# Designed miniproteins, single chains, continued (3), part 22

Each design is a single chain, and the fold is of that chain. pLDDT is the mean over its residues in the fold that is shown.

## One batch from the design tools (miniprotein)

Design m8727
Fold by ESMFold2-Fast:
Structure m8727 (fold): chain A 66 residues (1-66)
Amino acid sequence: KIDEVRDEFVKKLVEEAGLSEDTAREIADAAVKDPQKALDLARAVGGPETVRIVDELVRKIKELEA
């Protein structure tokens, strides 16, 4: 389910990209509602690693909704 994928990627953003839990959750929530906003936020607060993880999250959500 989307909720489980979201929580998984929040953990991934914290552990692999070094983001705070609050920032990671904000980005993950945005990815569900507005993928473009999530990617913009990822670029603003993190580097290429953060953007890559968010792209992966967006793709996973899209697959689950299909």
Scores: mean pLDDT 79

Design m8728
Fold by ESMFold2-Fast:
Formats: sequence, structure tokens, C-alpha cells
Structure m8728 (fold): chain A 92 residues (1-92)
Amino acid sequence: PLSDEELEVAEQLEKTMGRALRITTKDTSEKAKKVLKLMTEAANKAAELIAQGKIEQAKEVVDLMEKAVDLAEKKEYDKAIELLNKALEVAE
């Protein structure tokens, strides 16, 4: 069972991934596919951090993912990719 803080971060992660999937259903470009791939990698790392009780680190990863999705929805894919690479570095 997740704590209330773990549940909040998990819910933010789920909502953010839903937005990322929606982008790739409308845009089949290589950059959009790269964003989804990095989002998926970051989501897996965030889920591992939540499972380990590293909630502050998981939240930092998910916050960066959310900012990246905001940029990707504006088709700022290169900036989104940069933020997702930062999210993966935070997850280490």
C-alpha cells in the first residue's frame, strides 16, 4: 500500500504519462517518439523510486516530466528531450 504522499506522486505520474501518450497518438514524428521513449524511461525510474520510499527524488523526476510534457504539447520537442535527460540524471 502507498502512503498519501506516495499516492499523490503516483497520481501525478499517471496523469503526466496519459498526456505524453496523447501527444504520440497525434504526432508520429521521430522527435515525438523520442519524447515518449524518454518519458517511459523516466516513468519507470520514478516508479522504482516510489517503491523504494524515495518520494522527494521521485517527485523531482515527475515534476521535470510534467514540464517536459508541457513543452512537448507546444511542439518544443528539443527542450522537452533536454528536461527528460535531466529527469533521468536526477533518478540516478
Scores: mean pLDDT 85

Design m8729
Fold by ESMFold2-Fast:
Structure m8729 (fold): chain A 99 residues (1-99)
Amino acid sequence: SIQDIIDEIVRLIEDAQRRLRQAMRDELATGDWAAGRARITQIQDELRQRTSALALELAKQAGLEDDAQRLQELVASQAPTYELLLEIRRLINKAKEQL
């Protein structure tokens, strides 16, 4: 359902925030900036890939075709993760109006 997709996107974002916080703490404890950066990049790339796929499905199920196209354009242009997440949050808010 639309709600199930929203719940999964929120869960992924919350999990990524916890993992990023832990990765930054580990980096500070070890002083290994190269390993820390690699872990942070991996977490962000995983979040980006999974939330973008779910948000595109959400937009299609909610009949938000223009928003689906904009999301695809952001993914294709390799827009920064923060811009993708802002658009995904906007999609979630619009999709909730379809419930």
Scores: mean pLDDT 87

Design m8730
Fold by ESMFold2-Fast:
Structure m8730 (fold): chain A 96 residues (1-96)
Amino acid sequence: VKPSEEAKELVDELAKKAREALKERLEESVERLLAENPHLSRAIAETSVRMLVISAVTNALLGEAEAAYRDLERALGEEVAEELRPLLEEIKKLLE
């Protein structure tokens, strides 16, 4: 069963907002991840941040709002995750 067009539009909006936040906050997110994990290379840290954003959008599409929130928080920080929380909850509601 395909997700509704409405759910797809909200997931597309989430992906757009997450990509915009990633462009603005990538360096801050990489520095935060390296501070937590100083043994990582910068390239691995950057890839990890990008993969967490992909994971967040995927979890949102699966109706896993809490998992999507945790991925966004880890990738882009709590402020971005909280800003996007209402969108995650609306996507989950449409996929119920």
Scores: mean pLDDT 82

Design m8731
Fold by ESMFold2-Fast:
Structure m8731 (fold): chain A 82 residues (1-82)
Amino acid sequence: MVAQGEALLQQLEAKLAEVAAAATPSATQVADIVALLQQIQALIDQLHNNGDTASAQELLARAQAILQRHAAAAARVAEALE
């Protein structure tokens, strides 16, 4: 795993925990999480383009695991985007 991927995953988990503590996610919290998810996806795409499929799969699996652990918070972010 690249250090950038690890940092993005840590930030994603921290932001989802902030949303879990809030009654309704703020526009800033939603924007921060969307930006982190976009950065993670961009890194996955870069790893695939560089032939590093194993690191891309690991990053995707770890991001999905974080979203599953914080499913209620992730659902509330998705709701706020509507």
Scores: mean pLDDT 79

Design m8732
Fold by ESMFold2-Fast:
Formats: C-alpha cells, structure tokens, sequence
Structure m8732 (fold): chain A 87 residues (1-87)
C-alpha cells in the first residue's frame, strides 16, 4: 500500500493529486447541491471531513505518514461527531 507511493515518479504523483483535487471538488459540489437537505452544522462537518480525508491522502503521497495519521485521527473524531448529530 504505502510503499507504492514511495516509488512513484513526480509526474504520477501530480496526476494522483489532480485526481484527488477533482474528487474533492465533486464532493463539495454534492454538499452544495444538497444544502437544503442538510443542517448548517452537518454542512460544516461534511466539508471538514472532505478536507481532512484529502489532507490524509496528500500527506501519504508525500510519505508524511505522521501527518496522514494525524489527519485520519481528526477524521475519526469528526465522524463520531457527525454520527452524534444523526442519533
């Protein structure tokens, strides 16, 4: 898994980052399209979740596994908060 990113040339890493950026844009667009179905609190939590997941993936591409782990830990805490709102 993680070892595969270590061997990637800069061009392939750039392509993966570009793909990630597009996926983030699509996810944010989905939130905006469904804003009327969500509370303001849910919108903010979903946006932060998208940001943290992207941060974790970018850190992993740069082999900054400490930053990736920190982002995943924050994402897990945010997911728990989102589930609390749905209870």
Amino acid sequence: GAAAFAALPPEEKAELRARLDREVEEALAWIEEHREELTPEEVELLREGIRLQAEAHRAALDRDFAAAEAARARLAALAAEYERLRE
Scores: mean pLDDT 78

Design m8733
Fold by ESMFold2-Fast:
Structure m8733 (fold): chain A 71 residues (1-71)
Amino acid sequence: MVSIEEALASASEEERRRREEEATEAALSAIKSIFERSKAELDEKEAEELAKRWGRALAELELQGEANLAA
């Protein structure tokens, strides 16, 4: 069985993954909006990969911002 410390770390990791998913969906929506507005020829697969990358970065920034507010 996992230790209490490891279980606590896993819970934090799951919360971070959930935020990454939400941020990724928001990023994908923004990328699609820009794509349609600009009429740029951007592959949808590339847009999804870009959204995933930006989603992770946004989630990290949000978590860091919340830590600053908690201080």
Scores: mean pLDDT 69

Design m8734
Fold by ESMFold2-Fast:
Structure m8734 (fold): chain A 100 residues (1-100)
Amino acid sequence: SSLLKSIGETLRLLGLLEEARLAMRRGDFDRAAAAIDAARALVVDFYRQNASSLSPAQQQLVQRLIALLDEARAAVAAGDVDRADAILDEARAIWLQIFS
């Protein structure tokens, strides 16, 4: 089921974003970086599997989400917890918007 697959991918992505946020609050930047890298890979795989069925607007949201995850990764590398937290919150909102 396409719906069940989307729910599963949503739960996995939201879990990875929360893992990154919690890791940063603990000063575990390596774990935060790994969680963001895993989230990015999940979004890229989603895009590859669904590109032909996504509207142009949904494709733009996916590209923005990938760019935000790259920005979050850079913020984690800089130790900028507040910036990374804000970007991950925006990334979560963009992912949910794709399915609205």
Scores: mean pLDDT 87

Design m8735
Fold by ESMFold2-Fast:
Structure m8735 (fold): chain A 84 residues (1-84)
Amino acid sequence: SKFEELLKKIEENLDDIEKFEELMRELMDLLVEEYRAGRISLEELEEIVKRLAEIVKKASPEAQAKAAEIMAETGERLAALLSE
């Protein structure tokens, strides 16, 4: 899947902060769009985020801080989509 490809690329680029940030943003954008379109469930979204968190904890403190910022921004976007 596209998510599997992006997760692998993120894990392969933990030492390249600029590429890591780019790939993280690409994954988060894909996650929001696929969820918005109803192509993935909330459970699948949570599984992808959990797998990403396992990868991110292996990164440098600087990369982890960038990931936390990007994930927080994505959380706000998802919360807006969940409002009734």
Scores: mean pLDDT 83

Design m8736
Fold by ESMFold2-Fast:
Structure m8736 (fold): chain A 66 residues (1-66)
Amino acid sequence: GLEELREEAVRRARERAEAFAEAVKARGGTATVEQLDEETYVAKGVVDGKEYTAVFRAEDFLEAAL
């Protein structure tokens, strides 16, 4: 149902945030993943003295499932 679809979208948002963090670490950087709310993950990375922030929302992955 819709509830299962929402849970899947949240899981995908988390996995994408974690993938971003791993990509930064693979380049010799540091990265953190924080859950801002039930549907939002924020990934922050530092590589080569530059800071990157990426926001992953379940909403963005819900549309891709249609």
Scores: mean pLDDT 81

Design m8737
Fold by ESMFold2-Fast:
Structure m8737 (fold): chain A 59 residues (1-59)
Amino acid sequence: SLSVPPLPPMNEEVEEALRRHAEILASQPDGKEIAEEILRQMERMRREKRPVRPTGNVS
């Protein structure tokens, strides 16, 4: 089996492109597992990425 490598640092454009690509792959019979792996990697990268604190940040 072939695993999807870790994704590079996430940008909004990259995230949108990957999500769209995953949707297309999910439409394919063989692409569903790959699409799930891509989405999983995106979710992980989002959790690790800390661009700005969401709320309660004191300046």
Scores: mean pLDDT 66

Design m8738
Fold by ESMFold2-Fast:
Structure m8738 (fold): chain A 84 residues (1-84)
Amino acid sequence: MDARLDAVFAAVEAALREAVKRGEITPEQYQKALELFRKAREAWRAGDWDAAGRYWQEFYDVLLKTPRGEEVLARVEEAVAAAL
């Protein structure tokens, strides 16, 4: 697997874990977001970019429904940019 892609996935997972520690998302929201993110990663690795895009969109929707979802997403995007 591409080392950059592994770094991106690790960065997203770390950002979500930090959001739980800060109380910005609940453990339940974290588990749901992480499940969708892992499904997106598996689809991406399988070359199913259509499914990867769908799971990524659902991941976004889960976070945007939280009161601090935009702040969490901004940190996820920042972590992804730093990993690339």
Scores: mean pLDDT 78

Design m8739
Fold by ESMFold2-Fast:
Structure m8739 (fold): chain A 64 residues (1-64)
Amino acid sequence: SLYNQAVSLQVAGELLLSNADTIADLDAQYNGLSAAQKEALRAQIEAEAQQLLQRSQQLFQQYQ
């Protein structure tokens, strides 16, 4: 259902936002990223999380 999809996207977005720094740090350590590359990755993860949250809100609006 659209409601269940909206909830799943919201949870996924919130989890990515909460873990963006940890994911970027682990990837940087594992792949030897520079500080600039790590910051760019963190920003990308946060941007992807925001897109998931926006899509979730759009689905909630369609369900209402």
Scores: mean pLDDT 85

Design m8740
Fold by ESMFold2-Fast:
Order: structure tokens, then C-alpha cells, then sequence
Structure m8740 (fold): chain A 70 residues (1-70)
């Protein structure tokens, strides 16, 4: 389920394994028909930690859009 991948992504992020956290959040999005603003925000944060500022900004923008829709 998408939720399990999201939670595993949070665990990986807390352990400092940013590359694994990114993969787990991406898998969560792939399995979720309507990913949450929080999932996109966490992807943005992980991308920034990996030095990918362009990808980070895109996910932060997506997170903000989801918050405006809800």
C-alpha cells in the first residue's frame, strides 16, 4: 500500500538514508491515485538534501497546490 511506502520513507529519512527515502516516497506516489501534500513536501525536502534543488522546488510547488485544493 502507498501508506507503507510513505512510512518507510519517513523512517529512511530519519536514519539519514536520503536516497532510499526518495525511492520510497516515489514508490508511494506511484501507488497512490491522489498523493497527499505531505508526500510531495517530503519528496521536496529529500531532493534538497540530495542537492537537487530544481526537483525540490517542483515537489514543494505540487505540495502547495494540494494544500490549496484541500
Amino acid sequence: MAEKYFLNGVMAYKMGVYKQAYKLYMKSIELDENPSALTYFNLGTVARSLGDYDTSQRYYDQSQRRLREN
Scores: mean pLDDT 83

Design m8741
Fold by ESMFold2-Fast:
Structure m8741 (fold): chain A 87 residues (1-87)
Amino acid sequence: LEKAAEAAGSVGSSGFGTMRSTQLRGIQQGRDEAIKNNDKEMLQQVLEQLQFEKRNLEYFASQGEKGAQEAVEALEKEIKEIEEILS
């Protein structure tokens, strides 16, 4: 998630990217705690939040923003990892 947060920070206006980066760092803390505690319910909430953030960044990725493309790719890897834990 750190890699996704860093990439997202460069997206759109500085305000937009900063908000996305901050949100992803918050989600990262929740993910790490859920994994540590084997809390599958919280991991499902994290998965939903990551899917939502990915949707927001996909718009900018479709407009050709490299930072958004990198953030989406990093989020896809994180989503897959969580889906594997939940299966």
Scores: mean pLDDT 82

Design m8742
Fold by ESMFold2-Fast:
Structure m8742 (fold): chain A 62 residues (1-62)
Amino acid sequence: MDAEEDRRLGELAAKSPDKEVAILAVAVAASLGMTEALEEVIRLSKDEEVVEYAREKLEELR
């Protein structure tokens, strides 16, 4: 699987206007072990709660 696809999914999650959708996308990415997607959410998201949740999930996978 391509790291590019994971980054694309993380970008979509970070740019979501719906916070519940963003949180759900982070949870799904974490359950699938998509570390690149979680890193993109941390980098691009403007919502601090979404960023904190993505950081916690990324730490669990490392």
Scores: mean pLDDT 76

Design m8743
Fold by ESMFold2-Fast:
Structure m8743 (fold): chain A 75 residues (1-75)
Amino acid sequence: MVTREEIDELLARFDEAARAGDVETAREVLERLVEYARTDPEARRRTKLHLVFSEAAQRVAAELRELLGELFALP
């Protein structure tokens, strides 16, 4: 089971990579977040909520559209 602290660290790392324009690092971190979101409803909720309000996520949204679509398609 993933911890709240680990999810928060991954979300912070995603925002940092997105702000830097580091699409590849942002993709890797988002892939890990999506993997946790598939099996952990709390990780899913936290990740979705964070990304909806993340200005940094908007910077890389076009490049990560497929992964974001997978995340938001989760129930």
Scores: mean pLDDT 82

Design m8744
Fold by ESMFold2-Fast:
Structure m8744 (fold): chain A 68 residues (1-68)
Amino acid sequence: LEKKVEEAAEKLKKEGYEELAEEVLRAVKRKDYERAAQLLGIASEKLDEEGKYQLAEELRRLAGELLE
């Protein structure tokens, strides 16, 4: 799970969302999975607005995994 979050964060950094990616990683390291899921939800909405639907869907699925 943590490795999946790290991979998603690297993809977010490449898309220009470096600060958001770092916040997600910090939340997971603190075991604040609810906050990490919220941040991934925000990122997925931004990516949907940019037409990057595949990455947005990947982040939504990952957020669901963090909450279960």
Scores: mean pLDDT 82

Design m8745
Fold by ESMFold2-Fast:
Parts: sequence; structure tokens; C-alpha cells
Structure m8745 (fold): chain A 88 residues (1-88)
Amino acid sequence: MGREMLNQSPDEDLARAAELIRAGDAEGVLELLGASDNPEMVLILARGAHLKVYLERQGIEASMGAAAARAAAEYLATFGVEVPVPEV
């Protein structure tokens, strides 16, 4: 069977990312996605690269996790992970 050597599964990674977003830990979400080794995470990472560029242009640092978490939640929602985001 084609199994990964990692102790992480795609479903568990997505669930963990959703919890981090809910907690407002956007940096943790991006690091988790970067450590994952699966096809759907590659798509999320590609969109996450665009998120990193956006955050950098806005001058948003890791301490501004709320804004980053909101953007990351939108990316995860497109892959079937639904998380609440605050209104602006």
C-alpha cells in the first residue's frame, strides 16, 4: 500500500489546522501545512504562498495572527474545512 512515513494523516492535519485557526494561531496553521506531505496540502500551500505575500505587503507580522487566520480559514474552507471567522 502507498502509505506515508509521516505520522500525520490529511484529515487529522486539516482538523488540526482548523483548531489553530479558531485559536487565532495563523503561524501554526502555515507551519502545519508546510510540514504536511500530501497532494491537497500542496494546493493549500500554493495558496498560502500568496497569503504570505499579501501579509508581507500589508506589513502584517505573526503577532497579527487574527488577519492571517482569517485568510487561512478561507483557503481551508475551499478544501472542505469550515471554520468561523470574525466579521470586519
Scores: mean pLDDT 53

Design m8746
Fold by ESMFold2-Fast:
Structure m8746 (fold): chain A 68 residues (1-68)
Amino acid sequence: MVDELVKARDEAKIPEKRQEALDRAYELAGEVADRMDELSPVEVTQAQSALLGTLDDYIRSTNKYNSS
């Protein structure tokens, strides 16, 4: 899970792949957050970093932060 999220986030840095990779990263981030208690300490650290980065990129790429 965490490795998939990290890969999706890396692909989201490429403009041509951004939209699809960002959507995938967002869905994976939700699954990782839901299962955070099942991860090792190393995986938790990677997951937290990836989740924060994914959230920041989503807020900056859309105007949804000002609505529901």
Scores: mean pLDDT 69

Design m8747
Fold by ESMFold2-Fast:
Structure m8747 (fold): chain A 85 residues (1-85)
Amino acid sequence: LPETSLQRTLLALGREHPEAYAILREMAERMDGKSDEEIQQLADETTRRLRELYPDESLLLTGIVEEMRYLTIQNNGKPVLLPSL
């Protein structure tokens, strides 16, 4: 949605599924300074892990991972910053 920022979505996820948020934060940390190919591989690995843990939320979580991947590549390997909750 146009009014919902990625950061707002991630904070809401962190409140409902703190383990999913921790996995996304780990992915972001691992993406730092990586190549586009390595960033894609980390996104694919994270998507698979999240689908296994949260099958009912798979569409939402896949969307979040893909948006984080896209932004990290656009920022030359600088990942989306995820605040501590």
Scores: mean pLDDT 79

Design m8748
Fold by ESMFold2-Fast:
Structure m8748 (fold): chain A 75 residues (1-75)
Amino acid sequence: MKEEIEEAVRKVLLDSGVPEEKATEAARQIAEIAENSDDPVLAASEAGRLLYQEYGLSPLTAAKVAKAVMDVKAA
């Protein structure tokens, strides 16, 4: 569900040191991408691209977010 993806992503970003305001904003955008895609791999790829290109986050943080998106969508 969109809210579950948003919360999971937000927690990963906060744990990675992203400020609350930016973590909340990015999590909302990623949840929207994931909800609009029926392919977990495609959703994870788009989420990683957004974090890398728009937020300048590390590849490791992007990978953790991608895993969180895939885990929620697979549940």
Scores: mean pLDDT 78

Design m8749
Fold by ESMFold2-Fast:
Structure m8749 (fold): chain A 85 residues (1-85)
Amino acid sequence: MIEIRFEPEEMEVEVGERVLIDISGENIPEGTEIRLLKDGEEVARGRIPESGRLQFGFIPEEEGIYEIIGEYDGIRSNIARIIVR
């Protein structure tokens, strides 16, 4: 079974601070491209390395709740919820 997962699923950060989001893939071939979606819009892409873990960084510019989903070939991750204050 192919699985894509964010860990942790929830984090709290301050506006302007860099957020690092870890995504892991089980039974996904190395080099497979994962899309990151925020509100259904693609915000980033990355390829799964040999370790099976990929890290994305971004800087939130506004306070609020950011819900991010990873997607590969119709398979969706859990939601990474980032609470920005």
Scores: mean pLDDT 75

Design m8750
Fold by ESMFold2-Fast:
Structure m8750 (fold): chain A 66 residues (1-66)
Amino acid sequence: SNKEKAIELAKEAAELARKGETEKAGELLQRSYLLLGDEKGAKGAREAALTSPVAALVAAHEIQKM
């Protein structure tokens, strides 16, 4: 399902954010939110990840709780 794929991408994004690869983390978070039908969340998560690895981790964890 799209939800399961979104959670998997969010897990990968969390690992990238922990390694400081915020641009790649933001790209995966954008894809994850788009799979969930949230275009505003997708753009916001990508932009936040470029400025803060903590913001990327928070977004990834919220998707994983779904």
Scores: mean pLDDT 82

Design m8751
Fold by ESMFold2-Fast:
Structure m8751 (fold): chain A 91 residues (1-91)
Amino acid sequence: MSDEEVVREGLLRIGFSPELAEALARAVVALARARGQSLSDVLTELGGLIAEGRLDEVTALLREAGLSPEQAQAIVDEMAKMHEEIKAKRK
């Protein structure tokens, strides 16, 4: 499997829609390649920014990776929703 396919399958398992999982997987691979980071490091950075409420920075990174404003916003909204669901389950 390609790195993009591995990331996409992981995102599908955590509840992303197929369209958003594909877009985010492409963005993560592009960012990792451009920044000389591992896929895991990029995903950890994005998750950390969401956890801190730094949504504008996530949107900027996704836009740098070549996503449209609409795709970037949809991904950020889905990640923020998942973060709140995870927080709720820990109580």
Scores: mean pLDDT 78

Design m8752
Fold by ESMFold2-Fast:
Structure m8752 (fold): chain A 67 residues (1-67)
Amino acid sequence: GLSAEAAAKLRAGGRAAGDNEIAARGLMQAYVGGQSGDRALAEAGVATAAASGNAEAKEGAQAAYDS
């Protein structure tokens, strides 16, 4: 499961993503992967969030991967 810090960073990343669909997708993949223990899905989420150019989304996704 996600740590409280990872959950907080995911929420912050989600707010920062706004209408950026790529950032939102990456955050969702990282969230699902982090909760389920699917590290490949969480890693894909980090890469997707990074591709969005949104630094807070990337941080949120990375926190979920590291949890």
Scores: mean pLDDT 80

Design m8753
Fold by ESMFold2-Fast:
Structure m8753 (fold): chain A 76 residues (1-76)
Amino acid sequence: SPLERLRAFLERASREGAALAAVSPAALEELYVRWLAEARATFPTLTPETLDHLVRLSLFEPGAGLRLFEEGLLRP
């Protein structure tokens, strides 16, 4: 379901984001592109600006997206 895909995306993003402080700039660019593609597939109705924000939140603020999802503030 869309909710299951969102949860899976956020759980994985939280895990990968936790390691981001040790990631090189090149690896960060690759992660951004990959996560943007997955976010687009998960949220086909969101604008590009919202997708960019979601990806940045997921990568740079580990757990923030998952917390918003748990509070019911972030849904597909």
Scores: mean pLDDT 70

Design m8754
Fold by ESMFold2-Fast:
Structure m8754 (fold): chain A 75 residues (1-75)
Amino acid sequence: SVEKAIEILEKVRELAKTKTPQEVADELSILISKHELEPELVRFLAETAQRIGKASTPEEVIKIADEAIEKLKEL
């Protein structure tokens, strides 16, 4: 569900405060695999994980997560 995808991204946003961008991206990939999500949501979250993994700072990770949450809330 969209609500579950938002919950996953909110958890990832909090992890960004204590983890490296790559660790956050890896955790998002694990969370995607543990939840039953629609294929389009899996694709969206996987693309978000790739963007997070390329980030240089925690602030960039938080921004990517916030933008992804906003997009999902518009669905």
Scores: mean pLDDT 83

Design m8755
Fold by ESMFold2-Fast:
Structure m8755 (fold): chain A 95 residues (1-95)
Amino acid sequence: SMAARREELRRRAEEGLAEARRSPEGLADVFGAAVEDPENMKEYLNAAGEAARELGLPGEVLREMVEIAGEYYAKYDAERAGELAAEETRRLIRE
């Protein structure tokens, strides 16, 4: 159900935010959740932005992550967009 999927996305985003305290890779799941759940997108993006600032990520990286989320949201169905946004965010952070 949609409710169960939203609950799963929130859980993954919460786990990603906890991981982000140690590694920016945790942000990938937060951006994925933002793309897949547009009703809560602003909440997830704000949380990811705060975590990115606490990690000291350059503003350019944060801007690119937001652009990735917006691009995939526009091009794909919600679930696929979320998967692709998370993968691209992990790639960006690792490079």
Scores: mean pLDDT 76

Design m8756
Fold by ESMFold2-Fast:
Structure m8756 (fold): chain A 86 residues (1-86)
Amino acid sequence: VPGVQWDAEAGKFVEAPGKLARLGLDDPRSLAAAKALAENYPDLLVQFVDAEGKPIGEPVKASEALKRLLELQVERGVELLKEAVS
C-alpha cells in the first residue's frame, strides 16, 4: 500500500511503501482494526488518536497495537471510574 509514513529521524512525513494507520480510542471498530492490522501488516505503524483526532503517544507497530489499545482503554476507564466515584 503506497503512502506516507512518519519518519522519526527526519521529523516529517516521507513517501514510503506503506501507510501510517490512525485508530481512534473511542471508535468501536478500532479493536477489530488493530487485530486485522497485527495479523496482516505487523510492521505497519499505527497512531492512536482521541475523539478530536489528536495523537495519543507515539506510533507503534501494528503487532503491538492491540496491546497498546487495551492499555490506553484501561487507563481511560480507571480515570472515568475515579471521577464517577469522587
Scores: mean pLDDT 65

Design m8757
Fold by ESMFold2-Fast:
Structure m8757 (fold): chain A 97 residues (1-97)
Amino acid sequence: MKEEVLKLLDEAIGVVNEGADAAERQGRMDAAAQLTLYAIELAILKNDLERGADPKEVARHAAEVLRKAAQVMRDAGLTDYAEKLEELAKRFEELAE
């Protein structure tokens, strides 16, 4: 469980950062800033998990962050990135059970 959640957090951070870069290249500075903050929140969750936080609690919180990030991406027209985050959010939700 912990190793699976860590792996998904690394994937999620990567997708959010790629989306932030794409938003910035399109001049969507508001979306880029929001996505950067979500990437920071995910990095904090990863650090908490490495320090002994409950993997199910971390997975639940990560899913919530990814749902919010996916909405920012959809609003910015970054549909492919939004879909990837929604799939990752579902995987986190399954691990939180």
Scores: mean pLDDT 89

Design m8758
Fold by ESMFold2-Fast:
Structure m8758 (fold): chain A 80 residues (1-80)
Amino acid sequence: SLREEILKLLEEIRELARRRGDEGSARLLDETLRWMRQETDEKLFAQRVVEVADGLIEESRDPEIVRLAREVRRLAEELL
């Protein structure tokens, strides 16, 4: 499902952030993923994904993290 694809990409961004020492992005995703796995409302899930992706795009200096965050944002917009 699109939800499962989004969650998989967010987990990939988290692991990438951990490997590259981006502790801020990794912490944000640890907290957010724990909440998002429990969210059953699709539109609230999608809105939160957009907010998290926008935060990653603004704060991360890693081009690969930014690229993946833009992809996650695009997928979340398909749920809205």
Scores: mean pLDDT 85

Design m8759
Fold by ESMFold2-Fast:
Structure m8759 (fold): chain A 99 residues (1-99)
Amino acid sequence: KEKLIEEIIKLFKEVRGANEEEQELLRKKIEEEGLDEDQLEALLYSFKILKLLPQASPETRARVEEIVEPLVDNPDMEKVKEALAEALELLKEDIEAKK
């Protein structure tokens, strides 16, 4: 969905400080690779994780990295999405507990 791509680009800008050229390059990459909705959702979760990581404790960050590292070349997108959702939930719980 176009809305998923727009949200991904927005998070990419927030997380990486991406300029307009870099944002266009990512959009082209997504279109060129023909990412389906599951792949787009996984990418969205990845950027949400990157945005929250600096706010988390070092212990929670290490746990999230352990979950995410094996996913880089995993062809099972359903498994990738489940693991990313778990990592994102851990980050949210840690950040909420720090208040």
Scores: mean pLDDT 77

Design m8760
Fold by ESMFold2-Fast:
Structure m8760 (fold): chain A 85 residues (1-85)
Amino acid sequence: MIEELEKKVEEFRQEVKNLVKNNASIDELDAFAKKLDAEIAKAKSLPESPEINRIILELEELRGLVLMEKGILNIIKKNEEKKLK
């Protein structure tokens, strides 16, 4: 069970890396953040242990990275809108 969750965290890390590398849209980043929220909620429903708490922390860190990237793209979009007129 823990090994399966750790593998899933690693899969999410690869997905984040691919989203950044492929210049994912704000909508794609938002969808992925929601996917991470669902996984965090699922992990929080499991019996508390140091291993589960570490997994939750790692998922929350990945969510933070996705939201940061989304925030940067929103700033860029706002600046581009100012240049239109």
Scores: mean pLDDT 80

Design m8761
Fold by ESMFold2-Fast:
Formats: C-alpha cells, structure tokens, sequence
Structure m8761 (fold): chain A 85 residues (1-85)
C-alpha cells in the first residue's frame, strides 16, 4: 500500500528528528517500529521520551523491533510501557 508506505516513511523521519540517536539504527528497524505504532494507533512520545532520558532509546527500539519480527510485539510493547510509559 503506497499510502501506508509513505505514512511509515514520514513517521520514521519524524521519529529520527525527535530522537536523533535512533539515526544509528538500521532503517528497517525504525520503519518496522513506525509501522507497528501506526497500525496499533500508539503514540511514540509516551515511552520514547522516558527511554531517551534513561539512555535506553536504542535498546528499547531494538527490543520492540525484535518483538515485531517474532510476533511478540504486543507483549514487548506492554513491558516497555510499564517501564517507560
């Protein structure tokens, strides 16, 4: 879906603008996380601000991406929200 792909790219770009440390991540990681947050209608600001403040932004995004790839995205997201939400 071209419209979804464009929305994912814009979301990923804004995520990198708001959280520049995410720029060191694989582009696929940032785009998969962006797509998950869009599809589930989840605000990125809620947990990423606290994760960044704790120096854990990169590990948090990697963990969520791995959860997405293994079909455990919901469980990983809920754990991250409990810790940083």
Amino acid sequence: DVKMNKKVQLFAQKLIEDFPLAKQLNQGTVERVAQYLIEENLPPETFLIKAQANGQLVPVLVELDQGIQTGQAKEVYEQLMQKYG
Scores: mean pLDDT 81

